# Designs tried in a protein design run: designed miniproteins, single chains, continued (4). Part 70

Each design is a single chain, and the fold is of that chain. pLDDT is the mean over its residues in the fold that is shown.

## One batch from the design tools (miniprotein)

Design m14566
Fold by ESMFold2-Fast:
Structure m14566 (fold): chain A 59 residues (1-59)
Amino acid sequence: MQLTAEERQRAVREALREIAEKLGLPASDQATPEMVEALAKGEKVREAVDRLREIAEAS
């Protein structure tokens, strides 16, 4: 499945929101542009996914 730049950015944004929620921190309106940009570059995408897994498995 091919993801456009916009679709990829949206998916990354949603992942970041879930991380914030699981950490018990309310996100603003949306993920900050700076964080979204870093995740969109793929630098933190793997880290975001891994972090979600760690939180989910921490039970």
Scores: mean pLDDT 55

Design m14567
Fold by ESMFold2-Fast:
Structure m14567 (fold): chain A 57 residues (1-57)
Amino acid sequence: GKMDEILEESRKLAQEGYNPIDVAKKAVELARKLGLSDAEILQAQIESTKIALKLTK
Protein backbone atom coordinates (compact mmCIF):
# COMPACT_ATOMS: atom_id res chain seq x y z
CA GLY A 1 0.00 0.00 0.00
CA LYS A 2 1.01 3.67 -0.01
CA MET A 3 2.35 3.53 3.56
CA ASP A 4 4.52 0.49 2.73
CA GLU A 5 5.98 2.41 -0.25
CA ILE A 6 6.84 5.37 2.01
CA LEU A 7 8.48 3.15 4.67
CA GLU A 8 10.45 1.21 2.01
CA GLU A 9 11.79 4.51 0.59
CA SER A 10 12.63 5.68 4.14
CA ARG A 11 14.66 2.51 4.78
CA LYS A 12 16.52 2.99 1.47
CA LEU A 13 17.33 6.65 2.26
CA ALA A 14 18.57 5.74 5.77
CA GLN A 15 20.84 3.04 4.26
CA GLU A 16 22.16 5.67 1.78
CA GLY A 17 23.27 7.83 4.74
CA TYR A 18 20.43 10.31 5.16
CA ASN A 19 19.95 11.43 8.76
CA PRO A 20 16.61 10.74 10.56
CA ILE A 21 15.38 14.36 10.18
CA ASP A 22 15.89 14.32 6.38
CA VAL A 23 14.37 10.82 6.08
CA ALA A 24 11.26 11.96 8.01
CA LYS A 25 11.00 15.13 5.89
CA LYS A 26 11.16 13.10 2.65
CA ALA A 27 8.57 10.65 4.02
CA VAL A 28 6.16 13.56 4.75
CA GLU A 29 6.76 14.96 1.23
CA LEU A 30 6.06 11.55 -0.36
CA ALA A 31 2.94 11.01 1.80
CA ARG A 32 1.55 14.40 0.67
CA LYS A 33 2.25 13.57 -3.00
CA LEU A 34 0.46 10.22 -2.59
CA GLY A 35 -2.63 12.01 -1.19
CA LEU A 36 -2.58 10.56 2.33
CA SER A 37 -4.63 12.11 5.16
CA ASP A 38 -3.05 14.37 7.81
CA ALA A 39 -3.20 11.48 10.32
CA GLU A 40 -1.46 9.14 7.85
CA ILE A 41 1.18 11.82 7.08
CA LEU A 42 1.90 12.03 10.83
CA GLN A 43 2.12 8.21 10.98
CA ALA A 44 4.58 8.23 8.03
CA GLN A 45 6.74 10.83 9.85
CA ILE A 46 6.78 8.80 13.12
CA GLU A 47 7.44 5.40 11.51
CA SER A 48 10.09 6.77 9.10
CA THR A 49 11.89 8.44 12.02
CA LYS A 50 11.90 5.10 13.94
CA ILE A 51 13.30 3.25 10.88
CA ALA A 52 16.03 5.87 10.34
CA LEU A 53 17.05 5.93 14.03
CA LYS A 54 17.35 2.11 14.05
CA LEU A 55 19.49 2.03 10.86
CA THR A 56 21.74 5.07 11.58
CA LYS A 57 24.25 4.09 14.29
Scores: mean pLDDT 83

Design m14568
Fold by ESMFold2-Fast:
Structure m14568 (fold): chain A 58 residues (1-58)
Amino acid sequence: SAMEEKIAEATELMLELILKEGKSVQEALDEVMKRFPDLSDEELMEALMRVLEALDKL
């Protein structure tokens, strides 16, 4: 779905910013909010939860 695609793109971008560019979680979240301004708070929280779960597995 379009909603799932947006969440997946936001999650991928946050992980790239954190793991490849050394950004903090807050910096990555701020960048995602700028690039995906139409993302709802619920979609942002879902993307953030997926990022934190992925980082916890490292």
Scores: mean pLDDT 84

Design m14569
Fold by ESMFold2-Fast:
Structure m14569 (fold): chain A 55 residues (1-55)
Amino acid sequence: KEEVEKLKKEYEKEIEEFIEKVKKLRPSVSDETLEDLKSFLLSLFPYRLKVLEKK
């Protein structure tokens, strides 16, 4: 469980960095759209965890 929390925080950081890059490349994108994208990507964490375990 501790490892899962650590991986989730790392994933959240990666998502934040990705959103920053998207905003830089597409400055016309609204903050609302970026928040929706962030929320969607965070909802994929369970699948990310499965991939990391299988390597």
Scores: mean pLDDT 75

Design m14571
Fold by ESMFold2-Fast:
Structure m14571 (fold): chain A 70 residues (1-70)
Amino acid sequence: SAVEARAAEARATASPEQKAVAQEIADKLNKIGDGLDEGLAEYRKLLEAGASEEEARARADAIIAEKAGS
């Protein structure tokens, strides 16, 4: 994939400091991904329980923001 190829190229040519920064970015993206998964799971549960879309979306957004801000 283009993303994997770009990441491999960057790691091959990057300094140790640049590699550390790239790892920090990857860790942040993983945390955002975890927040998205948790937010979507809560959104689904609230809708199944009969909550409004607005309420379910607001709670999902709050979970995502909390995880991304950590």
Scores: mean pLDDT 74

Design m14572
Fold by ESMFold2-Fast:
Structure m14572 (fold): chain A 92 residues (1-92)
Amino acid sequence: NAEKVYEELREKIDRLELTVEFVKKHIPNLTEEQKVELLIDAALAMVPREIIELIVDSLTEEQLKRLLKELESMTNPFAQLAAEIIKEKLKK
């Protein structure tokens, strides 16, 4: 169930228990929209760059471009850091 997986990922973000292994295992079970929401939540929660990069790698180019516009509209410095990671991905 994608919703239960998404809720578990969000709980781990809030508890600072989100690991690379957990994200790799559960990211494929999420909908594309849940992956977008997870990236925003993870970025704002200051999760490690390695985890942000894993979530970015799971998204399509179209979703990354849409998400980039949303993150750049935020005045939050952690949202800006996530936006830079997306820009690096889109250059490849």
Scores: mean pLDDT 78

Design m14573
Fold by ESMFold2-Fast:
Structure m14573 (fold): chain A 75 residues (1-75)
Amino acid sequence: SQEEIDREAEAAILRIKAVVAMKNNDVQGLLDVAREAMERGLRDEARSIAQDALTMAEKLGDEEGVAEARRLLEE
């Protein structure tokens, strides 16, 4: 129960960080949030954020961002 609440709180904080990065067109910031989610074992959140990072990197022509996002999605 407490672990469940703690994981939901961590997921909520990461979602807020992802929204801020997206509003700032910050591909690297969004990838950092996806990696943080992976490190915390929040795999579904990490995949969702990595997909958002991939979409944003493609729109911005960020080839390194595209490559990094695709690597995260392969996990």
Scores: mean pLDDT 85

Design m14574
Fold by ESMFold2-Fast:
Formats: structure tokens, sequence, C-alpha cells
Structure m14574 (fold): chain A 56 residues (1-56)
């Protein structure tokens, strides 16, 4: 998670961009974890849906 220390000394506009980028990266990480789990379980249908979502 993002810490307040990382945001210290940044402008409000920069803080917004940093928070938005961190949120997007977390979402991508969550999707990759779900993809790996689906592949371990041989759930090809779920894996394909996640891959399509990652392309967005």
Amino acid sequence: SLTEETLAGKSEEQKKVIRETAEKLREIGDLWDKLLEARRNNDLETAQRILEELKR
C-alpha cells in the first residue's frame, strides 16, 4: 500500500496521479494472481476472461 511518506512534498495534482497509478497497479496485480490460480486449476474459461480484462 502507498504510505503518506511517499506523498510528502508532492503537489495535490502529483499526489492524485500517484494514487491513481498505485490503484491501477494493484488492480493489475490482483488480476495476475487470479489468472495464475485459474491456470493452476485448469480453468481455461476463467483464465481467458482475465486475459481479456488485462488487455483493457
Scores: mean pLDDT 74

Design m14575
Fold by ESMFold2-Fast:
Formats: sequence, structure tokens, C-alpha cells
Structure m14575 (fold): chain A 88 residues (1-88)
Amino acid sequence: MAEEYLKEAEKALQNGDYEKAVEFARKAIETATDPELKARAYMLLAQAYFRMGKLDEAKEAAENAIKVAPEDSEYYKQAKLFLERLEK
């Protein structure tokens, strides 16, 4: 279930296990049908890649979050802010 994968991704990110965070975020993206859950999964993926120093992958994940998130959602706003931090 996408929500369980999101929970595991968040836990892995908090523990500093960024590779597991990527794994679970990707599984959440694959199983989520809700646009907000997909956006949340893409944001977790972006954060994990950023912590790993994979800036191009982090940007791509955040851009995907913007594409799937409702414009009035918190995840749309978070993705926009995240991209501002990565862009000079």
C-alpha cells in the first residue's frame, strides 16, 4: 500500500538510510493512485537524493512532484520551494 511505503521512506530518511528512502519512495510512486500521495512520494525521493548529493535526480523528482500535485496542495508548494533552493 502506498501509505505504508511512504511511512517506510520517511523512517529511512530520518535514520539517514537514504538508499532505503529512495527504494520505498519509488515503491510509493508505483502504487499510489492519489495525486497528493504521489507528490509526497516524489518529495521524499527528492529529499533522499538531495541528502545523497544527487542534485540532478533531486531536481527531477521535485519537478515530477509539481507535475502530479494539485496546485493548492502543500506538496506543490514544497516542491516549488525545494527547486528554488537547488537553483542558483
Scores: mean pLDDT 84

Design m14576
Fold by ESMFold2-Fast:
Structure m14576 (fold): chain A 96 residues (1-96)
Amino acid sequence: SLEEKIKELKEKLKKLEEEIEKAKTYEEALALVEKAEELYKEALELGDLELALEAAELLLKAAKKYLELAPKEEVAAAIARVLAAIGDILDIEAKL
């Protein structure tokens, strides 16, 4: 059901936030960026803009963590991920 999918997504978002705080390598942070992007798409597909905003904010947190941990060769890619996440947040806020 839609309610079960929303509940499952909320639990995944909470777990993702904890994983972002614990990430110690740029590879871990990048994997969490990818997870956040998947959860953001799931929230959009469910039509839940509030969950999409929450997922986009976690995407930004993961992207910032990736940037913080990134070696020199990864910095440009990490900056692109941060900017993309900001764009997603602004897009959702404009629709709320």
Scores: mean pLDDT 90

Design m14577
Fold by ESMFold2-Fast:
Structure m14577 (fold): chain A 62 residues (1-62)
Amino acid sequence: NEEVVRELAERLGVSEETVRGALEALGISDTSALVAVHELSEASGLSREEVRRLLEEAKRRM
């Protein structure tokens, strides 16, 4: 859902492509998810826990 991806990208201050990649990583493996969450945490300035929560919430809405 493009709307959810757009909102999350705006909130994190990253590209929509970056958010889509992170959401995809959550579905691949725990290691891929951990890397994506860490990179988004550094890019956004939010904690890894907050980033993971936002990504999981977005995935549940899609």
Scores: mean pLDDT 81

Design m14578
Fold by ESMFold2-Fast:
Order: C-alpha cells, then sequence, then structure tokens
Structure m14578 (fold): chain A 70 residues (1-70)
C-alpha cells in the first residue's frame, strides 16, 4: 500500500541521514505504517521501540505522513 511504501522510504532516508541504524529500519517502517495517520503516537512508539530522541521521532513520523499524502 502507499502507506507501507512511504514508511519504507522514510525509514531508508532516516538510515541515510544517520537518525537510525540500518538494522532498525524494518521496525521503524512497521511502526510508521501502523500509525501513519497519528504522528504523535507513531513518535511515541518509535521512541519505545528504537530509543531515538522524541523530537527526531516526531519529525520522522511527520515526514512519513507527508510522503504518503504526496
Amino acid sequence: SAAEEAAKQAAKLAVENGLIEEKDAPIVAETLAEYQFDPLKASEELVERTGIKRSNALLLAGEAARLAAG
């Protein structure tokens, strides 16, 4: 789906930008797809699952939502 594709793209960009490790990309993509329309909840789940800084998690969740919307 478009949501899953956008989540994978956002996770890949996050790895390339050094925000997450490559090994965490599948967990990040899954989380972003699950909470695509709730960026705040996506950011909370990203922090819990990956340990990244909350502000970075929120930016990543917002970017994934934007990519899915076009």
Scores: mean pLDDT 81

Design m14579
Fold by ESMFold2-Fast:
Structure m14579 (fold): chain A 104 residues (1-104)
Amino acid sequence: MIKITQSPKSVKAKVGDKVTFTVTASEDVNGKVEWYKQKEGEKPILLAKDGKVLDVDERISVSGSGKTFSLTIHKLKKEDEATYYFRDISEEPPVLSEGTKLTL
């Protein structure tokens, strides 16, 4: 089974800052990956799938292949406060990271 580690576990930032969330997998992930955002009390929002950012926010970029993946948010806004998760959907059941809690 693939083991997924996401860092940092939590980050406190300021409006206008840049943050990057990094994922390391124990084995190669076969490109079937998702990034999503979950605010407290809200449903998860899919931000990126298979290395492509969805039409959510131009301030978001994703990169990575094999064992290392990252999501970067440029010019943070208060609305970006949430927990951010990575999901490997090439596995059954899909493997979910522990996430990163972002506060501003």
Scores: mean pLDDT 80

Design m14580
Fold by ESMFold2-Fast:
Structure m14580 (fold): chain A 57 residues (1-57)
Amino acid sequence: MSKEEKIENIKKSALEMVRSGSLSPEDALQLMRKELEELGVEEETIEKELKEFKEEL
């Protein structure tokens, strides 16, 4: 799985967990940030992905 596919999967998983009530939006944002940092994603890209995720909530 490419880095881009991993980012999309992290985002989709977090969104589904929020929609199912398994995670709060705040917890989902924290988990997304942590997982993206562990993947070595640049801070600018992490901030962009978190903003887009928050927009989907």
Scores: mean pLDDT 81

Design m14581
Fold by ESMFold2-Fast:
Order: structure tokens, then sequence, then C-alpha cells
Structure m14581 (fold): chain A 73 residues (1-73)
């Protein structure tokens, strides 16, 4: 659906923004972020994912972005 594709696109854009911030994070935190991002990507790339699953993936990505921005500051 158009709604599902919009959520996938926003989630992927959010993941890309977090990855751009990774070099600015403490080294000890980077592996944890990479693992979390890989899990969110797996959820977004699942063709069987429901709208609820995709909305949960986007909210997880948004939470990770807020934490990455806090750590990069």
Amino acid sequence: SAEAEAIRAETRATIAEIRALLPQLPEARRAGFENALAQVEAMVDDPEASLEDLENALETARTLLREARRLAA
C-alpha cells in the first residue's frame, strides 16, 4: 500500500541519518546502534510486515535517532 511504502521510505531515511551520526558517537556505543539498525532494516524489508509492524519499526528508528543526536552533542 502507499501508506506502507511511505513508512518504509521514512524509516530508511531515518536509518541513513543515524548512520551518518555514528562516527560522532562514543566508540563503545557504535556496535549497539549498528545491531539495532540492522534489526529495524530487517523489519522494514519484510514483505509480510503489517502496517502495525512498520509503524513500530519507524517509532524504534525515531527513538534511536533521538538517542544518537543526544550522544553526538
Scores: mean pLDDT 90

Design m14582
Fold by ESMFold2-Fast:
Structure m14582 (fold): chain A 89 residues (1-89)
Amino acid sequence: MEPLSEEVEKLVTELFRAMAEGDLEKAQELARKIMEKLGLTPEQVAELARRFLAGEDSGLSLIALQIAEVSDDPALKEVREELERIRKK
């Protein structure tokens, strides 16, 4: 696994804070910035999030799960319900 940059770690910390505060608009903006910095597509985010829920404990997969939960991308909206069901188990 590649280490996260300090810039990405800052964005991830801000994303978790925005989610905890219920600021969905800010969380969505931060999720887009993280995806851009990591070069991830919505499809790749969905795959990493599924891998985390399947038991792969990686920082990148955890970040992908959080991005999928807040993203306003149509491709991730359909995946979000599936991911939320798995997580609530």
Scores: mean pLDDT 75

Design m14583
Fold by ESMFold2-Fast:
Structure m14583 (fold): chain A 56 residues (1-56)
Amino acid sequence: GELYRATEDFKAQTPEELTLKKGDIVEVLERVDDTTLRGRANGKEGLVPISALEKI
């Protein structure tokens, strides 16, 4: 799948969001819109802002 890396720690603000640590690898499952994707990291799935990620 398409892979991104978290550039910063991101703490979920809603139950739908994924909590990430800087350096976590995120597999893209679905691009929801221009600012948000659904990803999988550390065995968990959720929404994450693209601004917190970089493509690898």
Scores: mean pLDDT 83

Design m14584
Fold by ESMFold2-Fast:
Structure m14584 (fold): chain A 99 residues (1-99)
Amino acid sequence: VVDQVVRDLQPYADRFVDGKMSVKQFSQKVADYMDDQIRKGVPRSDIMQGISQVMGRTRSRWMKKQGIKPGSDEQKKWDKKFRDALNDALKSKGLPEIV
């Protein structure tokens, strides 16, 4: 299940890293996917684990592509932007915030 979540979201993550999708659009795709999987009865813990893996890798790849240094203030600002965008998308679906 976790691997399937990763496989399903990877194309959206790739489009985001390639600049073909905004942070808001990518966050909306993640929220839409989570909502759909919950409605299908997929365990929330497995969905969350898969999303965390995709988001972590996507963040690292995007930061590297943008030349953002680990531990910088710029990284912290973008981490907040990613988190806020995802939480806003989840809230729009009536889903609980993550972290």
Scores: mean pLDDT 78

Design m14585
Fold by ESMFold2-Fast:
Structure m14585 (fold): chain A 80 residues (1-80)
Amino acid sequence: SIEEVKKKIEELIEKKLKEIEKLLEEGKIDEAVEKALELRKEINELIKKNNVPEEIANEILNKLSEGVEKILEEYHKKKE
């Protein structure tokens, strides 16, 4: 079902964002950035593969974008 697909994708986002946050805390900034980019690609593929409706896809992508934006801002702050 689409609800199950959405939940699994959101769980994947949460798990991967926690891994990225941990890498940033450990000073592994380049690894954190690579993980964030890989996650974005993986989520886009899952949305396409599962024919997720546009409205639900937008909810997923917004959650991902907010998480990735936070990660990238932390990366840039530490690189300054």
Scores: mean pLDDT 80

Design m14586
Fold by ESMFold2-Fast:
Order: structure tokens, then sequence, then C-alpha cells
Structure m14586 (fold): chain A 75 residues (1-75)
């Protein structure tokens, strides 16, 4: 659920796990996107991109960029 993902995100952030935090932010964004909440989806995908770049995870950053583009194409 969204609440469970947000709890996991809080724990990952406390541990300083930027990659895990980015992965959880993508999952939260995907739930918002699936419900048609495009503004929230964009917010969480953008945060995921920032953390993916901080972690040096190019694959995760590209995934976040693709998801951002998908949201923008639906607006």
Amino acid sequence: SLEELKKKLEEAEKEGNDKESAELLLQIGELYFSQGNLDEALEFYTKALELAKKAGDDELAKQAQANIKRVEERK
C-alpha cells in the first residue's frame, strides 16, 4: 500500500540509502500515476531522479526520467 511504501521510504532515508530511497520513490510515484494523480506522480518521480543521481545510479536515473516524460505526455 501507499502507506507501507511511505514507511519504508522513511526508514531508507534514516539509513542514508539513496538508491533504496529512489527505488521506493519510483514505486510511490507509480501508485499515484496508476490512480491518475499526475501531479503527485511527477513530484515523487522527480525526487527519485534527484536521489538516483546522488547515488550515481545511471539506470535508475534513466528510469525516473522516462517516468517523468510519461507523466508530462499525459498532461
Scores: mean pLDDT 86

Design m14587
Fold by ESMFold2-Fast:
Structure m14587 (fold): chain A 60 residues (1-60)
Amino acid sequence: SALDVLEEQLKKVIEYSKKNPELGKEHIKEMEELAEELKDTDPEAAKLIEEYIEELKKIV
């Protein structure tokens, strides 16, 4: 599903950010903007992104 593809991409962002925390900070901002855009069109995708933002914040 599209949500499964999104989650795979989000997991990759977490792994890359563990190796490069500076990139993680940029990804947080981009993900926050994407989640806001998706809130009206795809609220489930927005929620998934928000969950991964919280995980990303723990490692940056």
Scores: mean pLDDT 82

Design m14588
Fold by ESMFold2-Fast:
Structure m14588 (fold): chain A 100 residues (1-100)
Amino acid sequence: LKEELLEELKKLEELLLEAARKLGDQDTANRIRELSKEIAELIEKLENEEVLKKLLQSVRTVIETVEELMAQGRYEAALTYGLTALEELKKYVEEKLKEE
């Protein structure tokens, strides 16, 4: 479960980095790498299986939306959506760690 979540997070990172590359947006690429690393470190500390399952579903949904936007050539929309989703995921994980 945790391993699957980290694998999906890495896939999301790679998709967003591809979108950033197509736009030449190095600043956003750096932000994506930083957020993904921070989220992965926070996930490693999570023990609640139901929280991990919810996160896995959320990351998969974000990946589906990003892939669809990229398939449409909407790289800026994909990047904006994905970056916002990563920031929301980080906040959610930080909140859940305080509740454990």
Scores: mean pLDDT 85

Design m14589
Fold by ESMFold2-Fast:
Structure m14589 (fold): chain A 81 residues (1-81)
Amino acid sequence: DESEVAPLIEQLKDPDPTVRMNAAAKLGEIGHKEGVEPLIEALKDPVELVRETARYSLTSELSGLSEELKKEAEKKLKEIF
């Protein structure tokens, strides 16, 4: 649902790392395509727990992302790292 994704994308920019971590986890659970780019940006987060949560949300077998979206995320990850 589009209406769930927009608030979570905003929360990825929150000053509180716990809020950012929770937003990354929920974006992964929802698996919406619009969450992919914000989650990739969260991989650059200064806090390790936020980065680990974003990586898990993008690549884990338990992620709500489709195989196609995971493949797109992996391509972009190789460009960043």
Scores: mean pLDDT 78

Design m14590
Fold by ESMFold2-Fast:
Structure m14590 (fold): chain A 86 residues (1-86)
Amino acid sequence: MTPEQKALAAAYEVALRRVEELVAGEGLPAEKVAEARAALEALLAKYPAPEVSEEARKLIEEAVRAAAAGDEEKAVELLKKAAETI
């Protein structure tokens, strides 16, 4: 695993953990959170291949930043959009 691949995998994990926090607390409906989680898991399963679209990468980075800022709804929407881009 290259440093770049490790950084992106870590970003996916942070985003997935934030989606799990939404399920534990108030936020998006559980069905939407489950969809975003499934999409992220599908993305992560393909990650060993070094080729991830630039658009998907940018959306994941924005989602991680939104999650860190406490904007859970935006984070989940960005992650779902990233998954749809692959």
Scores: mean pLDDT 59

Design m14591
Fold by ESMFold2-Fast:
Structure m14591 (fold): chain A 120 residues (1-120)
Amino acid sequence: SEVDEYAETAKRIIDELLAWVRADPRVTPEQRAEFERLAEIAYRAIDEIKKATSVDEVVQVAEKTLEELRKHPLVTPEDLALMEGTLERIRQSTDLEEAKRLAIDTLLSVLVNVAQRLLA
């Protein structure tokens, strides 16, 4: 499906962000390890979103991922607010494919924001 292709593209973007973070000498070994853990959370969430068969299942994955990211040292209150806003939009969605795209897009935005802060 188009969403499955989009999910695979999202994983490739995460691979690019990982390569960027790993290659930059301004990023500490500790920051690199934390970003790698963040990427692992994102890969798992994307795979669970791909398997979701209802909007309610996408909501469950998003809620679980938000709780994991709330504990992550590189994730800011602003990143969490972005995810909380998307969660409300997913709850109101009547289209499974749209709900999945919203979840994946927001997760990518959080990883991009984190990478940009590390590379600034």
Scores: mean pLDDT 90

Design m14592
Fold by ESMFold2-Fast:
Structure m14592 (fold): chain A 68 residues (1-68)
Amino acid sequence: SEEERQAAKKSVEDHIKALEKAADEGNLGEAIKHYRRAQELAATLSPEDAAKYNAKAGQALGRATHKL
């Protein structure tokens, strides 16, 4: 349903925010956990949304690895 898709999108966004927070705290293990969960959830979306969220998550993880 559309509500399920919206909930999935919000969940991806929440995991990306958690990844960014973990990165800022120097917690690479937690950043990777949230990155993987964001990828899993993004895979349930449309190809366009999956690409968008995977790009955002990848950029956030990239910033994390440069901070550590």
Scores: mean pLDDT 82

Design m14593
Fold by ESMFold2-Fast:
Structure m14593 (fold): chain A 88 residues (1-88)
Amino acid sequence: HHMLEGEEARAYAVGIATAQRLGAPEHADELGKVAAEVARKTRGMSREERRQAIVDAITEHLKKLGIDGTEAARASVDAWDAAEEALA
């Protein structure tokens, strides 16, 4: 119950925070979906590796849209830990 939904909530928190930092809230759902898909694919990896994979995926997706989101994604990865603590 908490495992799968908590993972999606953590991933979406990073996507939403990234979109907010970029001043582009219209991309929040899209970035949340990108983060959630990567989180599902990386379930066997460490927490640190999963956070890095999510940052990389969001950054690559934004690059395809012509946006340099690297700093925004990195700054937003702390939202993953904040959501995890709220679920613990």
Scores: mean pLDDT 77

Design m14595
Fold by ESMFold2-Fast:
Structure m14595 (fold): chain A 99 residues (1-99)
Amino acid sequence: MIEKIEELAKGIIEKLKEIVADPSKFDQYLEEIKKLLSEMFKLLDEITDPEERQKALEYLEKVLGEVSKAADAETDLDRQVQLSVIEIALAVMIVALKR
């Protein structure tokens, strides 16, 4: 399970970097990021082991950092808002997992 979460987190981070490098593909990469996030959040619901939960938190915090960086680099308001919604969703999930 944690290996799949790591794979999904790395995929999200690479697509976020691709958005920064080529803003013309923002809509395509954002939809792909949303799909990967949905899969990752589904797997998080299945984590019962405390050690795997801690590793999942570390991956979520890395993804949150990269989303924040992408949002800060974005100059289009609509795109900044879309990235900020993802940032909020990740922050809420991190808080939920710490309980």
Scores: mean pLDDT 83

Design m14596
Fold by ESMFold2-Fast:
Structure m14596 (fold): chain A 74 residues (1-74)
Amino acid sequence: PLSEEELLAWVEANRDKPLRIRVRRLPDGRVLVAVEVLGEQPQVRVTILPSEEAAERLIRRILEIAPDAEVVRL
């Protein structure tokens, strides 16, 4: 998994592409956040956050960079 900073840098590099954010709560209370580049050359990058609050802060930061990104909560 990437750090938050590494994931945000990758999102910035791909912000012109269609993006999807997938959010999944893990059994231990941590949250998995995956950002997918959709389309011709699909790519995914993942980070794991310690809490739902940390995940929501990261999602807000991603949406500041890529406001049209789709958010899917699993």
Scores: mean pLDDT 85

Design m14597
Fold by ESMFold2-Fast:
Structure m14597 (fold): chain A 55 residues (1-55)
Amino acid sequence: MMSDEEIREKLAEAIRAKDLEGIRELAEEMLQQGVPESRVKALYVEALDEVAAEE
């Protein structure tokens, strides 16, 4: 399983690339591996905030 840091980085990269399919696939993979929905949402928000701060 990927670490939270790796997941956050991959989410940020997909967000920067505007790759909605990649974001969806990563979220599904996290859920399949037993990551709680609350954690998936938290990592996604953190990645969004990181990308937004860069723009």
Scores: mean pLDDT 77

Design m14598
Fold by ESMFold2-Fast:
Structure m14598 (fold): chain A 55 residues (1-55)
Amino acid sequence: MTVEEITRRLLEAFKEGKPLDEVIALLEALRNHPELTEEQKKAVDAMIEALRAEA
C-alpha cells in the first residue's frame, strides 16, 4: 500500500470506530513505509505510543 492508501484506511478506521488494535496495525504499516519522511515517522511513532498507552 502507498502512504496515501494507508492514510485513507486510517481515516476510515477512525470514522467507522474500528478497534484500537486495528488502528495501531495501520499506523505500524505506515511507520514502516519507505515513502515516509523523518517528521512523519516521528509523528506516527508518537501516535502509536499514545494509543498503546490507552489500550
Scores: mean pLDDT 75

Design m14599
Fold by ESMFold2-Fast:
Structure m14599 (fold): chain A 90 residues (1-90)
Amino acid sequence: SVEDFAERVLEAVGEVAKKRLSPELVEEVMEELERVLAEAIAAGQSPQEIADRLHLLLGNLAARHPEITPETVAEMVNAIDKVLDEYKAA
């Protein structure tokens, strides 16, 4: 389900965030991800549309927080894309 996809995305991005970011920034990033995921699911968006929206969100977060390096963004994007690929294969 798209809800299962969202849960797996939160888990995968959360692991990168916990490894790379301060606890305060992890909380902010995860709250914003949960908000966007809830809105996208309520709007009936596809997993691809959700992934595209999350890529934009991560770019916006990195622009606000220099601690979110290009390397961290790439790790988070790769985590989302891996979950999307696994969901499409299921």
Scores: mean pLDDT 87

Design m14600
Fold by ESMFold2-Fast:
Structure m14600 (fold): chain A 75 residues (1-75)
Amino acid sequence: FEQAAALFKQSNSAAAFNNLGNVLKNLNQDAEAVKAYLQALKLDPNFAEAHNNLGIFLKNNGQLHAALHEYQLAI
């Protein structure tokens, strides 16, 4: 399954943007944090961890409708 190595590499890149989003969130740069999570999802649209983290972030910021949408995409 050659796709496994490509997916892993893509997931590592997506994880890097996901981690950047977490750092930006801790710096109270909410808009930039969301952009970083969205960049992770652009690299891997099925990256469940990024969908879950974006969902939790949006829920904590009162954007529950967007959080539910991202959660559904992660499933």
Scores: mean pLDDT 67

Design m14601
Fold by ESMFold2-Fast:
Structure m14601 (fold): chain A 71 residues (1-71)
Amino acid sequence: KAEFYRKLAEELKEKDEALSYYALAMAYLEEGDLEKALEYFEKALELLKPKVSEEEYEEARELWRKYVEAK
């Protein structure tokens, strides 16, 4: 499963940088690297910030943090 996300990130890095970072975050999460998973998830959200509301951005970040801490 982690390999799937890494391959997806490689394919997307030239087409959609935000989605590529999200895929990398998922790969690191599957590998148990919680710090890297959170780092890349935050990078993906930053790139999407102009397209989402401040509340949606904060809610997504909070949900991700709780998910990472639960593992």
Scores: mean pLDDT 72

